# Ledger of designs, part 23: designed miniproteins, single chains, continued (3)

Each design is a single chain, and the fold is of that chain. pLDDT is the mean over its residues in the fold that is shown.

## One batch from the design tools (miniprotein)

Design m8823
Fold by ESMFold2-Fast:
Structure m8823 (fold): chain A 73 residues (1-73)
Amino acid sequence: SAAELLAKAEELLKKAKQLKEEAKKLYEQAKKLKDSDPEKAKKLELEADILEGVAALLEGMAAWLRKKAEKLE
């Protein structure tokens, strides 16, 4: 049903928001370590970039599910 697709889309968007917030914290940690431990800072930046990428994918999937739900109503 359209309601089930919309509920799934909301779950994906909530997860995407959580991943973006986690990525922000990792970027802040990397910034603090940039001078003392540049290798660890780079690793944290890479992990944050991956989380941002996964969040973007989830947002894209949510948008697709919402468009699919609209066609059922």
Scores: mean pLDDT 88

Design m8824
Fold by ESMFold2-Fast:
Structure m8824 (fold): chain A 67 residues (1-67)
Amino acid sequence: SMKEKAEEIANKAIEVAKQYGGEVLRVEVTDDSVKIVITEGKGGNAARLTAEMLGLKYGVKVEVEIA
C-alpha cells in the first residue's frame, strides 16, 4: 500500500542518515506522505536525497526540514 511505501521511505532515510554520521530527528507518516526532520551535514543530506528519490519512485509526497 501507499502507507507501507511511506514507512519504507522513513526507515531508509533513518538508516542512511546514521550510516553517514547524521540523524533523522522526527518522522511524520500519513497514508500518502512522509515528513522527515534531519540534522545538518552529510548524513542529513544523504537521508534527504534518499527520501526524495524514493518518494519519486513510489509516488509518495516527501517533505524535508533541517533542524
Scores: mean pLDDT 86

Design m8825
Fold by ESMFold2-Fast:
Structure m8825 (fold): chain A 79 residues (1-79)
Amino acid sequence: GEELEKIEELLEKAKKSTDGKEAAELALEAAKLALKVASKELIPEAIGLVLRGIALILDNGSPEEAVELVEEALELAKK
């Protein structure tokens, strides 16, 4: 369906991104959409990509940018 295609596109873009913030934001959007359409099997992959993006942000010395993304990822993990 359209939603599953969108999730796949977001995950592929997140995997290819070298920008930590972009990668994390794309993966977080994919995780939110996967939760909405009850495709819970895609959530672990999306969370893994959010964590990869956060690691890239921290490596670049911008921990402030990671805070909001960490909070959003934790909220998704509770569902």
Scores: mean pLDDT 78

Design m8826
Fold by ESMFold2-Fast:
Structure m8826 (fold): chain A 125 residues (1-125)
Amino acid sequence: SEENRKKAEELFREGNRLFAQGKYEEAIELYEKALELDPSMRAELLFNIGKAYYKLGKYEEAIKYYEEALKLDPDSGRAGEIYFNLGKAYYKLGKYEEAIKYYEKALELTPLDEEARKALAEAKA
């Protein structure tokens, strides 16, 4: 419903505020509630849940959410950012070959991403 869409947007905004404050578990709870109310935001919400898990040091969980976000919208304007975040999570797990693979995929979509380029160089060292 339109009311559910409005409420999902409010939950998403509040989740982003909690994320910015370092309240990652609380942000995840609000993102999950937003996802239940408006499935059209699923790819974006899954990506933000993944980022929150990454901040919590739960890198395997972050990877699962990033992969689901990519699967739902592989051609999105966020694909490069999601690939970069997959690379970062794999790097944190010491899986440098996987990190390199995803950093290279990120750079294929966003060739001027200096952060991804530096991360790729570090993973190869």
Scores: mean pLDDT 88

Design m8827
Fold by ESMFold2-Fast:
Structure m8827 (fold): chain A 113 residues (1-113)
Amino acid sequence: MSMEIDFSASDTPRARAIAREIQSAVGPRLAAIFAERGPDDMKGIALEAIRVLAEVARRKAEELGGELSVEVEQVAPGRVRVTITLRVDGDEVVVTITAEGVSVEEAREAIAA
């Protein structure tokens, strides 16, 4: 499989609510990207997913007055992991996306867009 997205949150009602809000905002957008591009463009889907996740997390951080950090690492040749961490008043929400066929540079461009 070419892409995996995982969510984790601090064991607080607020952190869980923030994670659900991010999932609710990205879910329909990810479904639309997949429908529009089709399964043959998994690299395009992965780059758009990274962009959407970073955009939604950034807006949520701004809305809540929180801090956002984004880390991009190569976990294997042609496979990257993007870790987006949102911190608000001691609560933490982490979104991880692992994508095949994407370079670190391409993932960073998607985040910056």
Scores: mean pLDDT 82

Design m8828
Fold by ESMFold2-Fast:
Structure m8828 (fold): chain A 60 residues (1-60)
Amino acid sequence: SVDELIDEIAEKAGVSRETVKAAIDALQEANPSATPEQIAEGLLKLTPEERKAFIETAAS
């Protein structure tokens, strides 16, 4: 589920679940063809450094 993916991303990136959710919501608005699950899976494929930076940028 998306909630499980959000929890995993938050733990691995060292950010809050709120930040991850905001990032996924913003990324989905920027790319409406992508599902929240696809966006979350994409974030999990990034390196830890890239993932944190990308999430923080998207959530701002």
Scores: mean pLDDT 81

Design m8829
Fold by ESMFold2-Fast:
Structure m8829 (fold): chain A 81 residues (1-81)
Amino acid sequence: MEPLVDLSGLSDEEIIALGNELLEEAKKLAPNDPRIEKLEKQFKEVAEILKTSKDPVVRAYARQALAAIMRELRNYIRELK
């Protein structure tokens, strides 16, 4: 699995699903880690914005924020292995 996350061409639902997979992997490696808990909270908040917003500019920023959170999760998972 590649260390970088490319969200181009993915639907909002696919991005959220991929992020949830990364969160579950991180939780298995570092259960009850405050950094993982913070990233999960941030991911859920941004995913909710992406699901509920009708503004294409807000949705674009939400997709970019999810990409950043997912990259941080992937890098942290690599550090934990």
Scores: mean pLDDT 78

Design m8830
Fold by ESMFold2-Fast:
Structure m8830 (fold): chain A 98 residues (1-98)
Amino acid sequence: SLELRLELQKIIDKIRELTDEQINKVAEKMIPVLEKIAEELPEEYQDIVRRDIEIMKTGSPEEKREALIRAIMTIAAHGSDEVLEKLVKELKKILDEL
């Protein structure tokens, strides 16, 4: 839905403002969430999200930030409303714990 996509855009804006330490924490907690969500995407977008998950495991804080934002944008564009609702819920929970 438009409402869920607007919520994800607000979350992306918050992610852009996070410190390196906060990005490392968010990336660590989001990896298992994104792995589950990737399975619910059309096959052609699963590999895109999985590549971003690998960057979130191994990259610098800035590379992890870019990978997380790209994964969120891919899911927002190609995920169902149910998938987008799960993503928003998990991101809000993780960001509130910072």
Scores: mean pLDDT 89

Design m8831
Fold by ESMFold2-Fast:
Structure m8831 (fold): chain A 53 residues (1-53)
Amino acid sequence: LEEKLKKVREIASEILDEKLAENPDASLGEYLKWVVDSTVEAQKEVLEELKKK
């Protein structure tokens, strides 16, 4: 469980970093939305990987 959570955090962080690099003038509201969206997407990717195994 802990290893899977670590992977989710790594994927979410990577997605967030890409969005920040592309949009340096992002508002606090946009940043918070990206944090939520990146976390959801990371969870979805990890769940898909688990289904394949």
Scores: mean pLDDT 75

Design m8832
Fold by ESMFold2-Fast:
Structure m8832 (fold): chain A 66 residues (1-66)
Amino acid sequence: GVAEAVRAAIAALRAGDVGAAAKAIAEALKAFSDLSDEEQLAKLVEIARELGASEEEIARLRQLAS
């Protein structure tokens, strides 16, 4: 599910694997394909924050989602 994909992205960032993180983010965003880019990013950030991502990790996820 989306939360699993976001968790995988956070884990990949923590491991220094930017490529795996970008892939996991792309998979998570597919669940919100009917939403605007802004709304997709907002959902990604909301889920990442709930999963315990730091503000620095959230900023990196935003960059990889863009």
Scores: mean pLDDT 83

Design m8833
Fold by ESMFold2-Fast:
Structure m8833 (fold): chain A 79 residues (1-79)
Amino acid sequence: SIDDIIEELIAFMAPHLSDEELEKIRETLLKAVEEYNFSEEEVRELKERILSRVRPDSSGLQLENAVAWELARLIEKKK
């Protein structure tokens, strides 16, 4: 499910971000899925693209920027 894909992504980012930052990302992704009617395949692509940018030494800011960039790309593609 879309919720499962998002939770997998959040779990992968959890070591790099605070609980508050993770919740903000979760809310942002869920809102975008609803607003832009993303399919499960599109959300899976989004997850894979974000994870491709994650390194063991990634900062929270770098991960937040990766989420914002890949989400913006997917939104632009839907228009």
Scores: mean pLDDT 82

Design m8834
Fold by ESMFold2-Fast:
Structure m8834 (fold): chain A 75 residues (1-75)
Amino acid sequence: MDAGVKEFEKEAEEVIKLAEKALETKDKELAEKALEKAKKLLELAKRTGPEPLIEKAEEVLKKVEELKKKLEEEL
């Protein structure tokens, strides 16, 4: 379980950083990649089962969606 939790946390941080960079650089492709990674992260969390991981994945997805929305509103 330790390896899965560490991988999850690392991917969550990378996804958030990608979304923030996409908004800063106004890069639609990076925003789409961040969103896809966030969705995959949520699916992984749902399959592994621990509620705290699912909650974290949902939080990451919502943050990425919010950043993408801001990017689309600026474009």
Scores: mean pLDDT 77

Design m8835
Fold by ESMFold2-Fast:
Structure m8835 (fold): chain A 80 residues (1-80)
Amino acid sequence: SPVDELFRRILEVLEKIAETADPETRAKLQRLIDEMRAALDAGDYVAFLEALSEATRLLTPEQYRQFQAEWQKVAAELEA
């Protein structure tokens, strides 16, 4: 579904950002990414969005700016 495609692309963006984090923050982000993936596989979009909200709160201002930029890029690609 278009929603599943969008959310899986968000997961890819967050995974790339997590790779730039310190080991402790990366471990926390990876746990939330795993929760988001499980939620998508179960069709639980509420759980996905709750985990995403927690993940974005762990990001530095620079990482959050990167996330926003990549999110807009993904949204534009899916509109095409």
Scores: mean pLDDT 83

Design m8836
Fold by ESMFold2-Fast:
Structure m8836 (fold): chain A 75 residues (1-75)
Amino acid sequence: MKEIEELEKKIKELKKKIEELKKEIERLKAELDKGDVRTQIAKKLRIIGLELDIELLEKELKELEEKLEKLKKEY
């Protein structure tokens, strides 16, 4: 069952990474009203970039969770 352990470890790592990116977005959103208009635009663009990264990681997480569920059902 090494494959199950490897998938669980990878899922755990992806969840942590997604949480870190979400925290960064919250921090940036809290700071959105600070600085000049150009600084605010730069922060908004960074938030969009982080949201796209989260979307990609959430897709990977879903694929791994589905793979893990299939492996667990076969035992």
Scores: mean pLDDT 82

Design m8837
Fold by ESMFold2-Fast:
Structure m8837 (fold): chain A 57 residues (1-57)
Amino acid sequence: LSLTPEEARALGLSGLELGVFKLFQQGFTDEQIAKALGITPEEVKKLRERVLEKLGL
């Protein structure tokens, strides 16, 4: 599933949620995404779950 910034906005995704989702789809681990975005791996997991929930996955 490819999301444009406009589609992400329409689905109610925040910039952080979109960022986490894009990096996850590129094959990065929760730990790598956390390091890249300056957040914890726990926060990455929560953001990823929220994105999947908003997408109905």
Scores: mean pLDDT 77

Design m8838
Fold by ESMFold2-Fast:
Structure m8838 (fold): chain A 97 residues (1-97)
Amino acid sequence: KLDELIEKLREAIEKGGVKAGTYASLAMLRAAVKQGATPEAIEALREASIKARNAKTPQEAADAVVEGIRKTREFSGDDVAYAAAQAALKAAEEALK
């Protein structure tokens, strides 16, 4: 289930550019913190957010955000990762409007 959400998130950021990736990175960090993400997941998401904001291409921004979600899954589990990815997708889609 989470893998399909990650694919949609990547597509939304690639279409919306670095701006969409930046908004997604902020939303995923906030959602993960609210859901009780581990310190390791929070650190990974912070790093991913910095990479997304400094990305030179939409592809780089998407890669950074997706890596953040993947690390959140590893350190905090699927439920936290899903919440973070869902918030990120919504933010990326809203940036497209």
Scores: mean pLDDT 85

Design m8839
Fold by ESMFold2-Fast:
Structure m8839 (fold): chain A 74 residues (1-74)
Amino acid sequence: MIELSPRELAVLRTIGELGGRASARELAERLGVSQATVSRHLRRLEAKGLVARSPRTGRYQLTIAGLELLAALQ
């Protein structure tokens, strides 16, 4: 089972609330934290296969695994 910190889970849920894609800036504004803090959590989520970064747009998208994990927590 993939373990997430409460902040990593909050980032993942917020991407879902934003329609499955978000920039680090959008997430920072929504969560009330710095963009650097969000970017650190996004890198950890990407390493776990729960989000994928678009090289073209710099935005992060929920993977199928990320969607399944969020569904299992609801």
Scores: mean pLDDT 82

Design m8840
Fold by ESMFold2-Fast:
Structure m8840 (fold): chain A 60 residues (1-60)
Amino acid sequence: SALLEEGERLFREGVELLRQGRLEEGKALMDKGVALIEQVSPLLGRIARREVEEVLAEYE
């Protein structure tokens, strides 16, 4: 699915931005990625949302 591929791409880009210290931009891309993934699969969206929470906890 093109929508799932786009969501996963945005999520990965967001994580990379967090690693670079670009916290606000990283959060925004991860949130957008999760939203796209949720449109394709609610289950995968829930998994991605948990990943966002875990990653962000490391940068608080």
Scores: mean pLDDT 83

Design m8841
Fold by ESMFold2-Fast:
Structure m8841 (fold): chain A 65 residues (1-65)
Amino acid sequence: VTKEVAAQLRMIGEGIEVGESVKVEERDGRLVLTIKASTEEKKERLEKEAKRIEEAYGFEVRIED
């Protein structure tokens, strides 16, 4: 699980360019990933990817402005 989650975080990081940040927290034994996106276009792309990752690994992904 930890190795798989790290691989997914790395993949998300590859899609994150300048002006975006990633925060990882553990809550109630579950990983919560928060990504900040500065544009609507990037936000929509990341939301689609986040949904896929949530389905695959069961951890929570949040997208913020």
Scores: mean pLDDT 63

Design m8842
Fold by ESMFold2-Fast:
Structure m8842 (fold): chain A 70 residues (1-70)
Amino acid sequence: KAKEYFEKGLKAFEEGDYDTAEDYFTKAIDLDESLAAEAYEKIAEAREAKGDKESAEEARLLAEKLKKEK
């Protein structure tokens, strides 16, 4: 189920629907924390695409932290 939400997020991202993409990536994290690092990287890309550079940087730092904590 979590992977299904992640794939839906990728599709929304490709279609330029960054808000929907972020929602799906967040749902993927909620269901499977092992996807969190990869999902936060995609959330950061979506936020950067929307022009929210500070929130994008926050998400990137969180993704890096999660990778190191593994």
Scores: mean pLDDT 80

Design m8843
Fold by ESMFold2-Fast:
Structure m8843 (fold): chain A 61 residues (1-61)
Amino acid sequence: SLLDRLTPEELAVVALVAQGLSQRQIGERLGISPSTVSRHVRRALEKAGVKDRKELGELVF
């Protein structure tokens, strides 16, 4: 699975993206800034080889 390449933090962010949470909601849920969420999303996109947040969420399910 491409998800095996993600760090535990990146995987947590991806799981919440798959649940339809916004960047702000993910930040509130994980106790991190929206900027940090954005950074994790970008790194997860690069590692997964996909171009957008929607495709990233689809990789979980």
Scores: mean pLDDT 78

Design m8844
Fold by ESMFold2-Fast:
Structure m8844 (fold): chain A 58 residues (1-58)
Amino acid sequence: SEKELLELRKTLLKLVVESTRYLLEKNPEMPEALKAQDEAHAAILEAEIARIEAELKA
């Protein structure tokens, strides 16, 4: 059950990252400060995904 919850969380985080990247691509005229914020947020989520993947291997 813990492993299943980690897999689900990983999947949801990947969807959020992909959605964020899609919105950035579709809004090229977005202010640079907002782009930087969204990119930083996506990077944080990617780091959490990597942590979950490492835990699932252990």
Scores: mean pLDDT 86

Design m8845
Fold by ESMFold2-Fast:
Structure m8845 (fold): chain A 55 residues (1-55)
Amino acid sequence: ESELVAREVGLELLVVGAEIHKWLAEEGRLSPEFAATLPELLAEAERAREELERL
């Protein structure tokens, strides 16, 4: 019960965090070092989104 809620919140935070980082990168507000990790973060967020759809 609590573990499912924590997992859902964790997946939601991954998706929202990736969207915020993508927006920051597009606005030029993200450092180059963090921008370099964005493709992997977006791929992880896509997996999280798919998992949320299964819940």
Scores: mean pLDDT 76

Design m8846
Fold by ESMFold2-Fast:
Structure m8846 (fold): chain A 63 residues (1-63)
Amino acid sequence: MLPRVFFPTPELDEKARAASEEELRRIVAELLQKQGLPPSQVDRLEAAVRERIGATLLELVRA
């Protein structure tokens, strides 16, 4: 659902995570809205993006 062409999910382990995480949520919301998705759906995708960033770390260090 997310545009992989412009959103390659670089999987920044940490460096740009904190700063990029907030930016990603904003960028995703903009892209989705431009594609014709309602803001309500953007909220769900925004959460998914944020969760993905966090899940990546949790999956690695969840122990």
Scores: mean pLDDT 58

Design m8847
Fold by ESMFold2-Fast:
Structure m8847 (fold): chain A 65 residues (1-65)
Amino acid sequence: SVPELDLEEARRDIEELVNKALEYAKKGDKRQASIYAVAAALVGSTVPELLPLAREYIKEVEKKM
């Protein structure tokens, strides 16, 4: 398992990337929204414990695109 400190940092990274994706989606910039959503998915894929959280956030981005 990933150490708790690394999990907290990874979770923050995913949240920051998703927040950027949502902001771009809100502005109608689907290209930038997709880039940040893919980056969040990539971070989530390297931290299995956070994959369900990343998936839910990415669904929210997709709904706004």
Scores: mean pLDDT 77

Design m8848
Fold by ESMFold2-Fast:
Structure m8848 (fold): chain A 55 residues (1-55)
Amino acid sequence: SSTQQKLAQLQAQIKAHVAKWKDPSASKEEKQAAWKQAQALSDEMMALVDQSEAQ
């Protein structure tokens, strides 16, 4: 699969979690989970970029 497609998917997922983190109707627990998930996905995206440079 194209690395660009995977990066686009990860960016979309990060954006969705950031939107939930900023949602005033979301609970404190939901916002905390969204922040943690966005951080993990961001780390995954950076690792994918590093691997694409090595190939």
Scores: mean pLDDT 81

Design m8849
Fold by ESMFold2-Fast:
Structure m8849 (fold): chain A 68 residues (1-68)
Amino acid sequence: SAKDYYLAGLDAFKKGDLETAIEYYEKAIELNPNFSYAWFELGYVYFKAGKKRLGIDYILKGMELDPE
């Protein structure tokens, strides 16, 4: 499920595997494009990987989907 990919992405990110984290978060979004938390985490990983503008754009997408 989208949640399972999201949790796998969190585990990969915790281990410092940014590439694997990105892959799992992208899979979560592919299954559920409205999964705001997956957009936030994907944005944060891109920010940490040095793609700061792209990271911010994904974080803003997450905020748009869940503005609370």
Scores: mean pLDDT 84

Design m8850
Fold by ESMFold2-Fast:
Structure m8850 (fold): chain A 66 residues (1-66)
Amino acid sequence: MSREEAVELLAERIQELTGLSREEAERLARRLLDDPTAAGVELYLRHGLSPEQATELARLAEELRR
């Protein structure tokens, strides 16, 4: 899977969970691919995700990074 395909998939999931704009969701998706742990914490603290939702997104990003 390409990086841009991974960004698209993660951005859609972030939008579903947060209601953020596509632009902001893509920014967070790129951060998740670069640092899943740090971006997961940001999603929990700043964007209202539960710890479980943030962990799910971080795991998905780790899978997509390879």
Scores: mean pLDDT 81

Design m8851
Fold by ESMFold2-Fast:
Structure m8851 (fold): chain A 70 residues (1-70)
Amino acid sequence: FEALLREAEEAFREGLRAAAAGRYAEAVAALARAVELLREAAAADPSRREELDAAAAYLEARRAELEARA
């Protein structure tokens, strides 16, 4: 569980870095990876599912916005 959260945080940070640099395609890919990892973490720990699903939905929306700009 914690390993999945750590990987999701790393992917999220990569996405932010890429977006700041104007590399939107890379940012989209990194955020998509973060969303995938958060959903896996939510499945692994049902007690945190609601908060992790909400976080994944938020990142999915940001990813879609960046994809539209790429």
Scores: mean pLDDT 79

Design m8852
Fold by ESMFold2-Fast:
Structure m8852 (fold): chain A 77 residues (1-77)
Amino acid sequence: SMKELEEVEEELKETEKRLEELEKRKAELEEKLKKATGEEKERLKKELLETEIELGVTQIKLGVLKIVLEKLKKKLS
């Protein structure tokens, strides 16, 4: 239905925005890591790992949503 299409499109937009936020956070953490030493470096490495995991999960979600959207569009065509 058109309602399901709109819901998937909205979730896709939210997921794309989250992906951009995570990519920006990753870049900021990588910059901080270049200058960090000792305990701060260890904390930043852990935060980077957590960000990378969330980024990976968000990328998978984005891929699935795109497939669902294409299937819904094909049914409505």
Scores: mean pLDDT 87

Design m8853
Fold by ESMFold2-Fast:
Structure m8853 (fold): chain A 58 residues (1-58)
Amino acid sequence: KSIEELAREIAEKYLDKSPEEIYEIGIKKAKELGYSEEEAERVGLLAALLAIFKRHGW
C-alpha cells in the first residue's frame, strides 16, 4: 500500500474527525504498518489535507 493510498483511505474512513485527529490517526496507522517516522508524518499530513479538501467538495 502506497503512502497516497493509505492517506486517502484514512481520510475517507475518518472524515468525521478533526484534521488534527486525522493527522494523529494517520501517523499511528502508518507506524503500525511499518513505515518510518518520516513516512508516517507524510501519511498523517496528507490524510488531514485530503479530509479538509473533501469536506469542501474536492
Scores: mean pLDDT 82

Design m8854
Fold by ESMFold2-Fast:
Formats: sequence, structure tokens, C-alpha cells
Structure m8854 (fold): chain A 89 residues (1-89)
Amino acid sequence: MSQLEKIVDSLIAYAKKSPEQVAAARAEIATLRDELVEWLREYLESKHNISPEEFDELLEKGEYLKYLDPEMRKKVLEAMLRMMEIARG
């Protein structure tokens, strides 16, 4: 997550956007990130019996990916790519 956040911030900084466009992009990216985090929380709880506390630790360490099958990893990568596209656009 921290590497994606750095990439997104760099893309926003180098894009020729007004302050209003930057604010709009950040808000949209925050919404997509929150939706992804909530989906991951529900998935890990239902499939792997991971508590909310364990989930928070996994997110901070980036270790949640090891619990995802290839189709679930694809969904995460798609969400990350969408966030990067919004940052660039």
C-alpha cells in the first residue's frame, strides 16, 4: 500500500491539474481505496476467519496478498490501476 500511495502522489504532483482537480482526484481515489479495504476486510473474515485487528496489522505490513487467490489478486490490481489512472488523468 505505501508504494502505491507514493506512486499516486507522484502522478498527481506531476499532472498539470488545478487545486480543484487535485482535490477531486484525491477524493475519488480515497473512495476507491476505502471500498477496496472494506472488500478485503469482508473477504479475509469470511474466507480465512481473520479478525478486524489482525486485518489492520496485515494491511500495514502488506501481508494480506498471500491470502488471495489469483482472481482476488486480479481485483486488487484492477483497483490499484484505476487509482493510478485517476491520479494521471
Scores: mean pLDDT 77

Design m8855
Fold by ESMFold2-Fast:
Structure m8855 (fold): chain A 70 residues (1-70)
Amino acid sequence: SPKEKELVRLEILRGLFKIAISSTEYILEKNPDLPEEVKEKLKKEIEELEKEIEELERRIEELRREIEEE
């Protein structure tokens, strides 16, 4: 099903964004000596990725409902 393929694609993309957040958090944790402007930029990148994940999770939930209704 095209919807099932799109669901898998969205779940993979969500997983990649979660890895990106974890990697950025790890960099912040292991490099406390980073300039404050760099830390602020990385924190903003995490916030942007978290918003992208929330949007992906909404799309995944809607797509799952559509598949269940078929």
Scores: mean pLDDT 87

Design m8856
Fold by ESMFold2-Fast:
Structure m8856 (fold): chain A 61 residues (1-61)
Amino acid sequence: MLSAAQQTLVANFVRLAKGASEEEVENALAMLRELLTSRGVPEAEVEAAIAEFRRRVAEAN
């Protein structure tokens, strides 16, 4: 399960991606992945955050 900080970060990127083009969604995804990786978040948690982001974007768009 994602930490509260990771959940907040995912929520912020989902807001940025809401109503966005596919290119903007992929840019937000790349930024989220890079930010989590740069903070030393384990790969499994990064992938969980990416999956949650994709799920929420699909539900919103």
Scores: mean pLDDT 77

Design m8857
Fold by ESMFold2-Fast:
Structure m8857 (fold): chain A 73 residues (1-73)
Amino acid sequence: SVYEELLDEAVARLGEAFEKAKSPEEFKKEAEKIKKEVLERAKELGLSEEQIKTLEQYIDGLIEAMLHLMENM
């Protein structure tokens, strides 16, 4: 499904950003960009409001977990 493909893309892109970032600040900036691009694509592809909200919540949770890990390394 489009939802699953966008979720997989978000996870992959956030993972790459996490590995490449030199600081939590750099990661947060790239993560916000990834989130914006994925959610804009979801809207363009006609995902429901509920699907977009669930996708955003998942992405936000993943970003928070990654930031917490970076700050406590």
Scores: mean pLDDT 86

Design m8858
Fold by ESMFold2-Fast:
Order: structure tokens, then sequence, then C-alpha cells
Structure m8858 (fold): chain A 107 residues (1-107)
């Protein structure tokens, strides 16, 4: 489905750029649909793990009286900075993988 592929490329480009990755939609368009799906899953899983790890590491476990509320051991701004650092690293690593796979696809 060409419309679904265009939407997928646009969404993945936006998400990667939000992580600081210098990828273009044209570079992503060089990849097979299966490779794009794999990269989307990897990006989603790595982002989720990064959030979960930072939240778990900095969670105030003693706040048992508010099970629906997240309590941080550090200021919220510092927590977001740690998540942002993890996201930038993920973006850089995925950018390198995209460029590697694009080079392979062109050979």
Amino acid sequence: DPAARRARLAALTRNLRALGAGVTQAELAALSPSTLRELERELSERNRRAIDEVVEENSDRSNATKPGAFASKIPVEELFALIDERFRRIGREIEEEIRRRAREALR
C-alpha cells in the first residue's frame, strides 16, 4: 500500500528527528518495507525501555500510599534530562544502522 508506506516513512522520519537523528525520508525510502517495520519496532522498544529504566531507577518506592502516582527521587527536570540523553543515544545508534542498511541496499 503506497499510502501506508508514505505515512510510515513520514512518521518514522519525524520520530527519528525528534531523537536528534539526521535521517531524511529519502534515506528511509531506500529501505525495504520489512526493514522499515523492523526499525520501527526497534525504535519503539528501545524508547520504551529507556523510559522504563530511567523511571524505575529514579522511582520513590516508599510512596506506597499513592499507587497511581509516580514519585521521583530527583527533580522532574533532571528526570526528563536523563530520558532525553537516552533518546539522543538511541537516535544516533539507529541513524548509524539506517545508513549502514541504506548502503547495503544500494550495492
Scores: mean pLDDT 75

Design m8859
Fold by ESMFold2-Fast:
Structure m8859 (fold): chain A 62 residues (1-62)
Amino acid sequence: SEAAFLEGVRLAEEGQRAAKAGDYETALALYDRAIEAASAFPRLRAELEREREQVRAQQAAA
């Protein structure tokens, strides 16, 4: 459970780095994995889903 939480956070951090580099496809894939890892943590999952939506909006604007 704690390992899954930490995995979700780590994957989201990698996703943010990919998005900053303009690699939106990699960023979205990392966020999908992060959300899956966070499935048991509703507050973290909701935050990661919101961040993923922001990445999608950035991709659409690029």
Scores: mean pLDDT 88

Design m8860
Fold by ESMFold2-Fast:
Structure m8860 (fold): chain A 85 residues (1-85)
Amino acid sequence: MTLEELKEYYEQLLKLDPNHLLANIGLGEIYKIEGKYEEAEKHFEKARLIIAEKNIDPNNPLIDNTIGEIYKITGKYEEALKHYE
């Protein structure tokens, strides 16, 4: 899965459920990687509100796993590009 495919996946999840915690976190991290800090901040703020409302542990492993997967995909994408240069 590419970073673009993952972004589209999270965008689709948010169309079905605008309060999807992992989709908001995932899309925020992707926008941050793309340098779109204003869009990233909006998604992170929504994620913070969801965490507060549902009393979710902000150190929940699912949150860390979601962020880790995004950076792993980004790393693989960069390595693939180097092989084609």
Scores: mean pLDDT 72

